# Ledger of designs, part 5: designed miniproteins, single chains, continued (3)

Each design is a single chain, and the fold is of that chain. pLDDT is the mean over its residues in the fold that is shown.

## One batch from the design tools (miniprotein)

Design m8144
Fold by ESMFold2-Fast:
Structure m8144 (fold): chain A 85 residues (1-85)
Amino acid sequence: MEAKLKELLQGVERSKEAALKAIDAAKSKEEIEEIKRQLLEEKEALEASLEEIAELVGDREIAEEVRRKALEGLEEAIEHAEKKL
């Protein structure tokens, strides 16, 4: 159980790092706006998907923690994109 949670949280952290790197590598405001749009869509989808994540993970408490961390990571990436615009 603990090992599964740790692996999922590491995946969330890697996704956040990838998003931040993509924003930093963007060469135009248009590219940054497109990344921000995709991140906002992912955030809305993630907020609506708790039941799906709980089914996939098999544990609602773990699903809630993973979703919370993923939402935090998306918010950080969105704010980073906004600072670059």
Scores: mean pLDDT 79

Design m8145
Fold by ESMFold2-Fast:
Structure m8145 (fold): chain A 84 residues (1-84)
Amino acid sequence: NVEELAEEAVKLIEEGKWNEALEILVEIKKKYPNDPKAFEKVIEYLKKQYNAKEILLDIADYLEELGNYEKAEVLRYLAELLEK
């Protein structure tokens, strides 16, 4: 189930639908708050993208300005996982 949610989030990111992808990623984070494996498919995809960490942090900053703190926090978490 979580793997299917992660794969759907990746598909939405590939389509440029970041807002929809983030709704799914927030749901995954709430259900698996301390399990980085829940995001494994997302991290595998992001590692193939140029400047993925910088892009995630830029989007997180923008979302935080809009008051979307949960979405911003998930992006910052993914950026941390990309450094490992």
Scores: mean pLDDT 84

Design m8146
Fold by ESMFold2-Fast:
Structure m8146 (fold): chain A 87 residues (1-87)
Amino acid sequence: IGKKSSEVYTLVSQGKLKEAIELAKKDKDVAGALASYLYMMGRLDEAKELAEYAASQGDIGGLVLLGIIYDKQGKTEEAQKYIKEAL
C-alpha cells in the first residue's frame, strides 16, 4: 500500500520533479494524486500532463482535474467534455 506514492513524494521533496512524474506514470492512481498536488502548487502544465495520463488510464480523478484546469484557462467546452466523461 502506497510504496510508489512514497517514492514519488520523496523525489518531489528533492526537487526531482521530472523523475517523480515518470515514476507516477507507472500507476494511474499515483499519477492522479501527484497531478492534484501539482495543481495546488500552481504547476498547471505538469498537473495537466499527469491528469491527461491518469485520465487515459481510466482515472476519474484525472478527468475531473482536466475539467477544472480547462475551465480555469477559459476553455469551457473542453472542461465540460472531460467532466461529462467522468460521470
Scores: mean pLDDT 78

Design m8147
Fold by ESMFold2-Fast:
Structure m8147 (fold): chain A 60 residues (1-60)
Amino acid sequence: SADDGLRRRNAGDWAGAARAFEEAAEELLAAPGSGAVRRDREANAEQLRRLAREARELAG
């Protein structure tokens, strides 16, 4: 989850944070919805994927 990703990031577990943010993005994209709801989820998923990329850079 996004909360799991933030918790791991705060603990310095950058690799775990990246995985958790990626999982949170997948969950958002897997959820049912269309139109504005789908667009909002896609925007949030992209933000989580950016956080995952940043966490991966800090991990290695």
Scores: mean pLDDT 83

Design m8148
Fold by ESMFold2-Fast:
Structure m8148 (fold): chain A 71 residues (1-71)
Amino acid sequence: MSADSHRRLRRYLLSNVPGVGDDVWRDIGQQMGPDFGRGSSRGTIASRITRILRSRGIRVSQSTIYRILNG
């Protein structure tokens, strides 16, 4: 994933999604790995992030995550 997509997603989640703090962002980073899904489709990355958020009780649509990753 590009540095700009990574930065946009982090800013969106921390500013606009209730319940997302630095701890949740760290958990996403740990589960996605150091490459943050590099080599996977953006749809696959969005699906994985949506699943991680859902496991923490946080409701964000996969389409919203996908839109942010695309700009």
Scores: mean pLDDT 78

Design m8149
Fold by ESMFold2-Fast:
Structure m8149 (fold): chain A 70 residues (1-70)
Amino acid sequence: SESEARRKLVTESVAEGIRAIGEGKSDAETLLAIADKLEELVATSPEIRKYYEKEALEEAARLRKKAAEL
């Protein structure tokens, strides 16, 4: 369902960010880790791809650009 896709996308992207911070990653490295996770979720989850492919990939690209500016 769309609600399950949304929950998975939010939960796993937030967890990845917190994991990177806990590992002592820089802000740029943390943004890249979240971007990688968003792309992985689109690649591996048919439900996220169905409902949120565009939004997830646009956010991943935005985070990569932000990381390059740091």
Scores: mean pLDDT 90

Design m8150
Fold by ESMFold2-Fast:
Structure m8150 (fold): chain A 89 residues (1-89)
Amino acid sequence: LKVTLTGSDGSTVTVELEPGSSAEVTINGIKVIVEIIDTGEPGTYKVLLRNAASGALLAEATFKLKKGGSASATFTIKGKEVTVTLTDL
């Protein structure tokens, strides 16, 4: 899976993650852990964003993907908008 984070400041970061894995990224000057969880339903994944320093949950969403498709959700993290796009590769 491909995860793209787009910050309101114009920052963009993309990581490729397998379900059950995580990565540390910086978006809007904030270090976050991005984690993908397989829900067990075909094409359905949960994405969690955690504060990298504290582990505190900042945002989560469930995405339903078609094969080769994408889905997006926008969150407010520390007063700044972050758009998360999940793409099936």
Scores: mean pLDDT 82

Design m8151
Fold by ESMFold2-Fast:
Structure m8151 (fold): chain A 66 residues (1-66)
Amino acid sequence: SIDRAGMAAYLEARRLDPARAALAGRTASESLQAGHDREQIEAALVAAGVPREVARAVAEAATKAL
């Protein structure tokens, strides 16, 4: 479920980088709705200003929750 994947992204982002959690969750949800894979979600998060290490963990959490 995209909703569950978006929530997983937000929770992982909040754990690693609370200040950017809302941005990361929103960006991941938009990327998921666009049908993006893990690598594309990671790239979208990095482009939005999320650090690469956080972006990777968030993208992994999102895709695992699908």
Scores: mean pLDDT 88

Design m8152
Fold by ESMFold2-Fast:
Structure m8152 (fold): chain A 68 residues (1-68)
Amino acid sequence: GEKEEVEKIAEETVKAALETGVFSEKQARDVAKVLKEGGTPEEAREVLEAIKKGDAEKAERLAVRMAT
């Protein structure tokens, strides 16, 4: 379901952030929490794509937008 999909993307987001170095472990966990609490699969995928590309600024902007 949607929640299961978001949880999977959140896990991949933490992994990708640690591998690319765009976020610290704490920041990656905070972003994953925001995704799990109120993110859609679409929003979660946008954050994951930004992190995979190494675009820290875009990833941060997307996370701030979702945390509003």
Scores: mean pLDDT 77

Design m8153
Fold by ESMFold2-Fast:
Structure m8153 (fold): chain A 89 residues (1-89)
Amino acid sequence: EPRVTISVDGNTVTAVAEDPRSEIVGVGLVPADGQDLRVTRGRAEREGHRLTKTFELSGPPGTYTLRAGAIGRDSPEPVAEATATLELS
């Protein structure tokens, strides 16, 4: 089953997308509801059926909702989605 997970550590957010049967070709991360967050640094790494993207975010102190979507090789729509809460201090 395709899946995506989000983990948060301070201002660093990691999204991991995996499908044991197929290739995940992309994973995106966006603030929900037009929240004022900036991506200051990001990187992506692939190992087999797993794609990991790490983002460093900046913004005013507060609580933010993040959404991640995983994109499969031959899918025009996200094959998995997840949400997470980010707290900046």
Scores: mean pLDDT 72

Design m8154
Fold by ESMFold2-Fast:
Structure m8154 (fold): chain A 87 residues (1-87)
Amino acid sequence: GEMIKPGEEVTVTVTFEEPLSDEQLAQLKAAIEAIPGIADVEIERDGKVVTIRFRTTEEMTVAEIENKIRAAAKKIGLKIKSIEVSV
């Protein structure tokens, strides 16, 4: 898988099956901020699409990032339709 070096800016675009409430967006941000190896989490919502930006503090694969974001969403009961990771 593609390796992301420490200090790189990563953008994750998540399309959910349903639009998120403000409470769900806040819970998702908190869950993502709790992930080790990332910092400076920014989150934006446009209907069903959520754009997550952060900086890596450790070397990570694209697959590891995708799995961690999927786990955060699952923890709060959100259903993901698609996910894309950009570096």
Scores: mean pLDDT 86

Design m8155
Fold by ESMFold2-Fast:
Structure m8155 (fold): chain A 64 residues (1-64)
Amino acid sequence: SMARERERLAVAAETAAAILAVAADIQRQLKAEASPEQQPQLEAELAGLEAARRENLERAEALR
C-alpha cells in the first residue's frame, strides 16, 4: 500500500539522518585536530554532512 511505502521511506530517511549525524560528529573531531590550512575544506565537508542530515529529516517529516 502507499501508506506502508511512505512509512518505509520515512524510516529510511530517519536512518540516513542518524548515520549522517554520526559522520558529522567524526568530521568535527577530525576538524578539531586539523591544521589551519585544512580547516576550510573540512568546514565545507561538515556543512555538506549537516545539510544532508537536515534534508533527510525534512523528507521524513514530509512523508508522515
Scores: mean pLDDT 89

Design m8156
Fold by ESMFold2-Fast:
Structure m8156 (fold): chain A 69 residues (1-69)
Amino acid sequence: SVMEYFEQQAEKLRERIEQIPDPDLREQGLSMLDTATRYFRAHPDTSLEQVQNALDNLQREIDTLQQQS
């Protein structure tokens, strides 16, 4: 399912966020992931393309936080 795919990718992103050394930037990353998770759980009919686009955006934001840390 699309939600199972999202949950699997979200877990991998959470692991990456937890490696951010700066605790404030780490918390920012977790907040971003939690916001996306709540959105997709509230919208189970979301397409795979929409989920992939959101995950790509989250990955870019996490990359930025890691560079700032």
Scores: mean pLDDT 87

Design m8157
Fold by ESMFold2-Fast:
Structure m8157 (fold): chain A 83 residues (1-83)
Amino acid sequence: MEKEKYKQEIREKKEEVAQRVSRILVELSGADPEVREEVALLGGRAIHLYEEGEKSDIEEGEKLVEEGEKYLERAEQLAREAL
């Protein structure tokens, strides 16, 4: 039960992160292509880590999600600096 709830929360966060990354990349359509590429790479890594977190046990999943959150923060920071 607890593990099922945890997986659902991560799945919802993963979908939210994917939408956020997509929106940022649209905003960067006129920005430097190298910046767009780096943001896309960091965002993709964040989504991948959330996906792995959903498949993991709670303890390992929390660690993977925390790492994914750091990649997302880095992507958002680069996007802000480019806009």
Scores: mean pLDDT 80

Design m8158
Fold by ESMFold2-Fast:
Structure m8158 (fold): chain A 126 residues (1-126)
Amino acid sequence: SHMDIARAREYLEKVIEVMKAAIRLMGKEKGVPEEETERIIELAEASLRHTLNYEIEQGKSVEDIFTTLGEVAGALMREIALSLGLSEEQARELGRLMREAVRDIFKGEPVEEVIKKLLARIKEIL
């Protein structure tokens, strides 16, 4: 329905905010220039928006869309971590944490609280 699509888009914006915060923290800790960090964010955001639009066009349920967004966000986070020189184990854990963050957003947890928890756990991995 139109309301389901609107809700899926609202959730996507929250996932993007969480991912931006995580990428900025990793970029800062790894000494990546701000312009390069923002470019990585733009590519990750574009990938997530493309995924949502594709899933909507396929007529997927909100629950199925969110499962796919979690998997894609997790995969993007793992790939970004590897590109920044993190180990395979660190990258896998970061991907898992990002999937957990997407799930928490879907369950209605405030985005600010999801960001706080994720950033604290990322700092423990770095």
Scores: mean pLDDT 88

Design m8159
Fold by ESMFold2-Fast:
Structure m8159 (fold): chain A 73 residues (1-73)
Amino acid sequence: MSPDSPSPAERAAVDKLLAQTLADIRAGKLSDEEVNKRAIELAKGGIYGIGAALRVIGEVIDAELAKRRAAAA
């Protein structure tokens, strides 16, 4: 398997931060700066963390689309 595989502890830390970040984004609790900070912290987890950071970007896009839809209605 890839040499980029994180340790179980590193993976658990990334998963925990990802879950908290996704929940906070969906709840509208994070500013753009705080979302950026969370994405950067996730990306520090190597390839696995970068994947988690991309998931955060997806949630931000979904939230922004929902916001624009609400503003247009």
Scores: mean pLDDT 77

Design m8160
Fold by ESMFold2-Fast:
Structure m8160 (fold): chain A 73 residues (1-73)
Amino acid sequence: SPLEQAERLIERIEELIKRTKDEEMKKRLEEIKREVEELKREMERDPSKETIQLFLLLALSGEAVLIERQEKK
């Protein structure tokens, strides 16, 4: 379900935050985590928009990956 996907994404972001030593990267990851947590709350309020909410979760997941890759430079 999209709620389970949101929960898994939050866990992955938390792991990335724990593993990075870059404070700027941590801040960006924490911002993405906040957006995912807010989206999860919205999904709990209105499950009828599940498909759109899933697409937004995938977009946020992509942002987290791109930010991680930027810091590897």
Scores: mean pLDDT 73

Design m8161
Fold by ESMFold2-Fast:
Structure m8161 (fold): chain A 105 residues (1-105)
Amino acid sequence: MEKERAEGRQFTDPEELRKAADEAIARAVESGTLTPEQVEALRDAIDYAVKRLEEKGEPVYLGVGEAETDGIKAVDLVFSTTMTPEEAALAALDNARLDVERKKK
């Protein structure tokens, strides 16, 4: 049995972006999808995205994907300045699906 969820959102507020990204990272860590090294890389990337938003006022798009198959869960996130919210959500969901398949090994 499969359960899938994908959400995409546009952020123009740096604090809202940090909060949403931190919540998504927490869920990905809880699912075992992210290693500590991947968490640090994502936090660095979020810091750069927040800084760009603060300095340039360019919107940032965050996609969060969640997949569960046979009790194996994965949560992944994607952020971009060039994707639509829908494209970011689908990219994150595709990554979550791949992580579920990796966990089955």
Scores: mean pLDDT 77

Design m8162
Fold by ESMFold2-Fast:
Structure m8162 (fold): chain A 64 residues (1-64)
Amino acid sequence: STREEMERLFEEVKREAKARGLPEREAERLAVQRVTAELLRKIGDEIDEELARRRAEAARLAAL
């Protein structure tokens, strides 16, 4: 699920940041930023798919 994917991404980014010697708070900040960016990207993809469906429906109506 999307939630499980985001939780895994959060933990991966946090782990990598801590491995680079960043403090806990900074590691969490980077993880939040990365998860937020990925969620926005997925939302954009869903919007594009919806627009494609609406364009197909408009084409069918125009053929009447």
Scores: mean pLDDT 84

Design m8163
Fold by ESMFold2-Fast:
Structure m8163 (fold): chain A 87 residues (1-87)
Amino acid sequence: SEEEKRLEAIRLITRFASRAQVAKPEEIDALVDEFLAEAEKILGVKFTPEQREEIRKAARDLHEGKITPLEFMQRVSEVLLEAVREK
């Protein structure tokens, strides 16, 4: 169902946020690549280079304390929603 897919996406983003906060700087790119692969599989989408870069930037901003976990979840959710709409 759409509700089940929404909950799965929320869980994925929540896990990503938690991992990004505690990751070392050198681990961020690998964590982003893992998240993007899982999100593409769950949602049946393919992210553009611009969308991939926005998520990578959000993860680094969160790690550096430039944005809150809530702001991170909002930014990532917006990119995922855009990718689903472009399908």
Scores: mean pLDDT 84

Design m8164
Fold by ESMFold2-Fast:
Structure m8164 (fold): chain A 85 residues (1-85)
Amino acid sequence: MLKERLAEMARRDLAYLRAHEDPADPVTQMMLALLEILLLDYEIEKEGETPEKRERRAELLRRLKEAALEVLDRALARTRERLAA
C-alpha cells in the first residue's frame, strides 16, 4: 500500500513537472530522471527485472548523472562570476 501510494505521487509529480516546468532546465531534467528511476524500481520490485528494464534504468542513471553535472557546472560558473564581480 505505502509503495503504491508513493508510485502514484511520483506519477503525479512527473506529470506536473512535464506540464509546468521548462524541459530544457537541468534541474527539471534531474528531477524527471529521479522520478522515472523511482517508478521503474517500483515496477521491477512488483513485476520482476527484465533486460529491457535493466537497460532503461542504466539509461536513466546516465541522464541523471549528466543533468546533475550540468547543474553543478552552472552553479560553479555562477559562483565564479559572483566572486569576479
Scores: mean pLDDT 80

Design m8165
Fold by ESMFold2-Fast:
Structure m8165 (fold): chain A 76 residues (1-76)
Amino acid sequence: MKEAEELIRKGLERQAKAAEAAAAGNIEEAVAHLVEAARLFAEAAELLGDEELAAQFREEARLLPTVAPVAIEAER
């Protein structure tokens, strides 16, 4: 399914951006990219019919901000 492939590609791009942000010391930006990547992978898994994998990625997206609660929440 082309839509699921596009979501996976965008998720991988978000993971790459998270790695760049982390290397630059921008942990808040890195966490935001990882959350978005997990969300995109969850949508792709759901489209592919893998509900268990989708649930795992949704849980990852939910937990990521709680392990690095910082200025992002203070600014929003």
Scores: mean pLDDT 76

Design m8166
Fold by ESMFold2-Fast:
Structure m8166 (fold): chain A 60 residues (1-60)
Amino acid sequence: MEEERERALRRAEERGREAMARWKPLVDLIRRANPDASPAEIGQVVTDVLAGRRSAADFE
């Protein structure tokens, strides 16, 4: 039972990593515009863009 749950968690982490890889160009774009920003600040901006609260074009 534990092993099935652990495998499901690992699979979810793998899917999360794949999703992150798809969003990496957006992360790189935001980081380039804000080189002094912390990873947490970049994560917040990425979340705002993905939620439609901010345009990715603002960082091009």
Scores: mean pLDDT 68

Design m8167
Fold by ESMFold2-Fast:
Structure m8167 (fold): chain A 74 residues (1-74)
Amino acid sequence: MPTPEELLATLSPEERALLEKLLARVQAAQTREQRQQAVLDFIAEYLKANPNASDEELERFQQIAAQLIQQAQA
């Protein structure tokens, strides 16, 4: 499995900034509900910034976010 650093290296500066915001929110989340809300807010922000994003691009971004969240769990 790729490390968070390897995953971030494949992203644009804008995508990296969005994922860093997500990771900060997930890191601060103490409950499952807070973590779920952070992910939903993140998806909404991504779609707002990328209204013409394809289903494949959205799926790729969600997969990267999910892997980073999994690895951020201490």
Scores: mean pLDDT 72

Design m8168
Fold by ESMFold2-Fast:
Structure m8168 (fold): chain A 82 residues (1-82)
Amino acid sequence: MILKFTLPNGEVVEIDLSKSEEEITKEVLEFVRKLAELYKLSEEAIEEILKNMEETVKENYNDPEKLKESLETLKLVLEESS
């Protein structure tokens, strides 16, 4: 499964959930950091979000639908909070 997200700057990011746990973790954390930086979050806030997302991937790397929901929820929360 490939997830596609449009960032606030119009850039499209793809995350392939059929990869290994390590690759999924890397792609998710890169996406989340980029998204949070675009919303101008502090480095402290970014580090907290990345820690939470790393745990979410670790627990749900074999559940693509739950990972999708978590990423979509994070994007929505960041959009509403900016």
Scores: mean pLDDT 80

Design m8169
Fold by ESMFold2-Fast:
Structure m8169 (fold): chain A 74 residues (1-74)
Amino acid sequence: VKERIIEVLENMKGKKLKTKEEAYKAFDEIIDNATEAQIRAMAAFLRDLGLTDKDPKEMTKEEIREVVKKAIDE
């Protein structure tokens, strides 16, 4: 799961992410500039990966951030 998240972030940024800090920064940049539709898509993706049972429509940016960072840390 961690490798899948890193792969998606690398593809979105167009570069290799060498450290956990680079992965965190890449994700923060993506989510902070995301539209509502993109936020909903991220929440649905996390649910599909089994990382959360929450309804994608009810997840906040901060909840999505927490779930992703925990997955990167594992």
Scores: mean pLDDT 77

Design m8170
Fold by ESMFold2-Fast:
Structure m8170 (fold): chain A 64 residues (1-64)
Amino acid sequence: LPKLDEDSKELILFSAELKLEALGVSKEEKEKVLEEIRKALDEMMGKPVEEAWKEVEKIIEEAL
């Protein structure tokens, strides 16, 4: 997907949720991190999907 749209945003959020679950993050922390990711993605709508993924990885790394 070349640019971030609603469909790619939902796919990224789903992938991030699975990654957080695999890392053993608590439900409360998972919800908090997913809210931060969703907020960042909303600001990045129309930007390259690759840039969105880099921001998501940064948010997850900084939260852990």
Scores: mean pLDDT 82

Design m8171
Fold by ESMFold2-Fast:
Order: sequence, then C-alpha cells, then structure tokens
Structure m8171 (fold): chain A 69 residues (1-69)
Amino acid sequence: LTALERAAVAEVLRAARESLEAGQRAAKNAVDYLRKNGGSEEVIELLERAARSKDQEEMIRLAEEALAL
C-alpha cells in the first residue's frame, strides 16, 4: 500500500469499528478519494465491497484485508 491508500483504509477501519453506518460512509468516501488519486484497483474493490456490506464484522474484515495488501 502507498501512504495515501494506507491512510484511507485505516480511516475506513476506524469508522467500521464505531458502527456499520460510519463504516459504509467512510468506505464510500475512501473509494471516491482513491479513484481520483490513483489508488490501486485491488484496494478500491475491497473498499467497494465494504461500502456495500450490511455486516459490521464483514466490513472490518474487508478493511483489514485491504490494510494487509
């Protein structure tokens, strides 16, 4: 991960740990940000899945997977 991608994903993980709604919002914002700033497709795809998730634990897991890239 670039520093930019790591910061975006870390924010999604922080928000997802607070609530499902916060995580969904953060993931959508991170996807938009990374698409405009040259984020990798692998990171964006995991965050798009997180944004669509209806399960807080699944969202946290997807954000953790993105951080591990």
Scores: mean pLDDT 86

Design m8172
Fold by ESMFold2-Fast:
Structure m8172 (fold): chain A 67 residues (1-67)
Amino acid sequence: MKKEVIEGKLGDKLELKAGVLYIVSGVDPSKYTLVDEEGKEIAQAITDEGLATIPKKDMTVTVKERK
């Protein structure tokens, strides 16, 4: 499986490929979340390195604040 580490900040739009493990670093994973093109939170894990996700399909995600 490919692993990619990408830096993200609030409001960033990130293009993700299906089946790749992404670690979105540079944000506090307790305060931020990744949402899809419809603004829905995607499946993701909080890790010491950042927000980890493996997309089921190619998608654009946006870094948002958690409520």
Scores: mean pLDDT 81

Design m8173
Fold by ESMFold2-Fast:
Structure m8173 (fold): chain A 94 residues (1-94)
Amino acid sequence: SIEELVEELRRLVAEARAAVAAGDAAGALTHLQRALEILKQLEKEGVISEKELQTAEDLLAAARAAPDDRDALERAVNVVGSIVQEVEKKLKEE
């Protein structure tokens, strides 16, 4: 269900933030890549826009290209987290 996908996304964002805080770039990227696959499913379901998905893909690609750049990892986590918050807000209002 969409609600189950959103709960998994919330968990993955929290895990990615914890990995970044611990200096675990590889762990953060692993969680973000899994989150991206769920975002692709949410876009197919019409829950998020193609533009929101593209923004997440672009920032994750930038973080993967420079895994020693903590700011790039933090930007990727924050964008995915923002998308999750907007989806949760929409689900609660419907």
Scores: mean pLDDT 85

Design m8174
Fold by ESMFold2-Fast:
Structure m8174 (fold): chain A 120 residues (1-120)
Amino acid sequence: MEEEMRKLAEEAKELLKKAAEAAKKKDYKTAEEYIAKAAEKAQEIKELYEKNPTKEGEILLLELLKEQGKLSIEVGKHLLKELEEEGKLSEEEVEEMREALKKLEEQIKKLEEKIEELKK
């Protein structure tokens, strides 16, 4: 079970690396597709963790969710800036997306705090 979780985590990390490379090239559609595939792997890890909850498994899952969330924030900020500069969004839509990104950043901070607590 732990070996399966580690394998899925490594596959998810490779997908996130591909997403980061796509985002660096401003290919945000491909970046979102890889982030989505990584999220599917994270969901499989979560299901394995829920069947056999271990401290090590929880840390592995939370670290993966943190990495995925940070990349989603980065991609989301770039997409928002591009759409705002192209004038495709209303001021209300821009503010709503900024609020969503702030909430996601707050969730990532909570994940970081929980990981630090678990490692103590």
Scores: mean pLDDT 82

Design m8175
Fold by ESMFold2-Fast:
Structure m8175 (fold): chain A 124 residues (1-124)
Amino acid sequence: MERRRNEVIREAVRRALELLTREIGFEEASEGAVELAFEMVNSSPHEASKITELVMGLPPDLAAAVVLAAVAVARAAGRDEVADAIEKTALDVRPDEFKELKEKLKPALEEALRLVEEIFRRAE
């Protein structure tokens, strides 16, 4: 169960990041970005906030993609408190830049949310 759940979360994170990074001009998500988003999703809300502070130190486009992917996957996994902690921390660290990038990435984020929900439904 836990190994399968972790594989599903990693797949969901990778696929969400691929959609979001494509919108900002990247063709492939880095393994480092996938692991950061995976760790954020699988952390407590407090630990997810700390990892998010580190992620927000990345270039703004990449930071927003990692944060939005982690939020999408955490919500699909039923981890709303983790998703809320991640989003709140990103808004606290760089409010204007994060809001602007979230709006720019909104169509890709909506596609990522649908894809992530399908991945979790198929994993049942």
Scores: mean pLDDT 80

Design m8176
Fold by ESMFold2-Fast:
Structure m8176 (fold): chain A 98 residues (1-98)
Amino acid sequence: SKEEKLKELEEKRKEYVKKAMDSVGKILSQASPELQKKIIEKVNEAVKADTDKRVELMEELADWVKKELPSVKKDAEQLVEYVKQAAKYEKEIEKLKS
């Protein structure tokens, strides 16, 4: 049913949001206190944005973090992929609610 599909999509969206936040946590664990503050500020900006702008802001964050802290390149790339997957499911949810 439509309701069952919606529930499955919401569960997948939540899964990718959790994975994205876990990746942020890994990046923060390797960052200096000054860099941690800047990352948290940028993540909070992205969380408040609409779906497409959130993806854009998180891609910019990931590119910036890879330059500032090359050791987290893999985690930053995984973060972008998880954010994009969460956005994909969020858009599918909105289409089903239409």
Scores: mean pLDDT 88

Design m8177
Fold by ESMFold2-Fast:
Structure m8177 (fold): chain A 67 residues (1-67)
Amino acid sequence: SEEEAVEEIIKLAREAGLDDKTIEQLRNVAKNTGVENAILAAILTLRRRGADPEIIEKLEEIYKKVK
């Protein structure tokens, strides 16, 4: 479900070291523009910060399932 996808995105974002402020921004993107846009926002943020490629790959797999 979309709600389950949002919680998985948040879990991966926390694992990647994103702060609570950034997590709340991702929740707001999901609420206002949909889960697909929240996943893209998370991927772009993590790539910009040089986060673990394995976490980014997991987000890309979720994106393929919701698209």
Scores: mean pLDDT 84

Design m8178
Fold by ESMFold2-Fast:
Structure m8178 (fold): chain A 108 residues (1-108)
Amino acid sequence: MLTEEEKKKILELGKKALQKFLKEKGWTADDLADELMEIAKKYGLTHLPALVFVETLAYLLGALELGYSEEEAKEKTIEILIEEYKLSREDAEKLVEVAIEFMKKHNL
């Protein structure tokens, strides 16, 4: 399990990666949230707030930046989502799939 300090470090690195992506693409944070929410409709996750999708992507990107494999980054992100947002494992896994689909679509 990750410590609170490790989770904060992952989130900070992920947020920096997202800020760079948004600047390079000319997007606002709202543009990012809207795109993630459109992908989320395919997974039946319309009940979750936009912030949860943005932070899921940030955790995944931050874990990858720290040198975790894609499989390790996915599992760590799932664990964080369950702990921080009290989500079911099923919803957390679907959230990670939304983030992966976004990353593939936008070459992240």
Scores: mean pLDDT 85

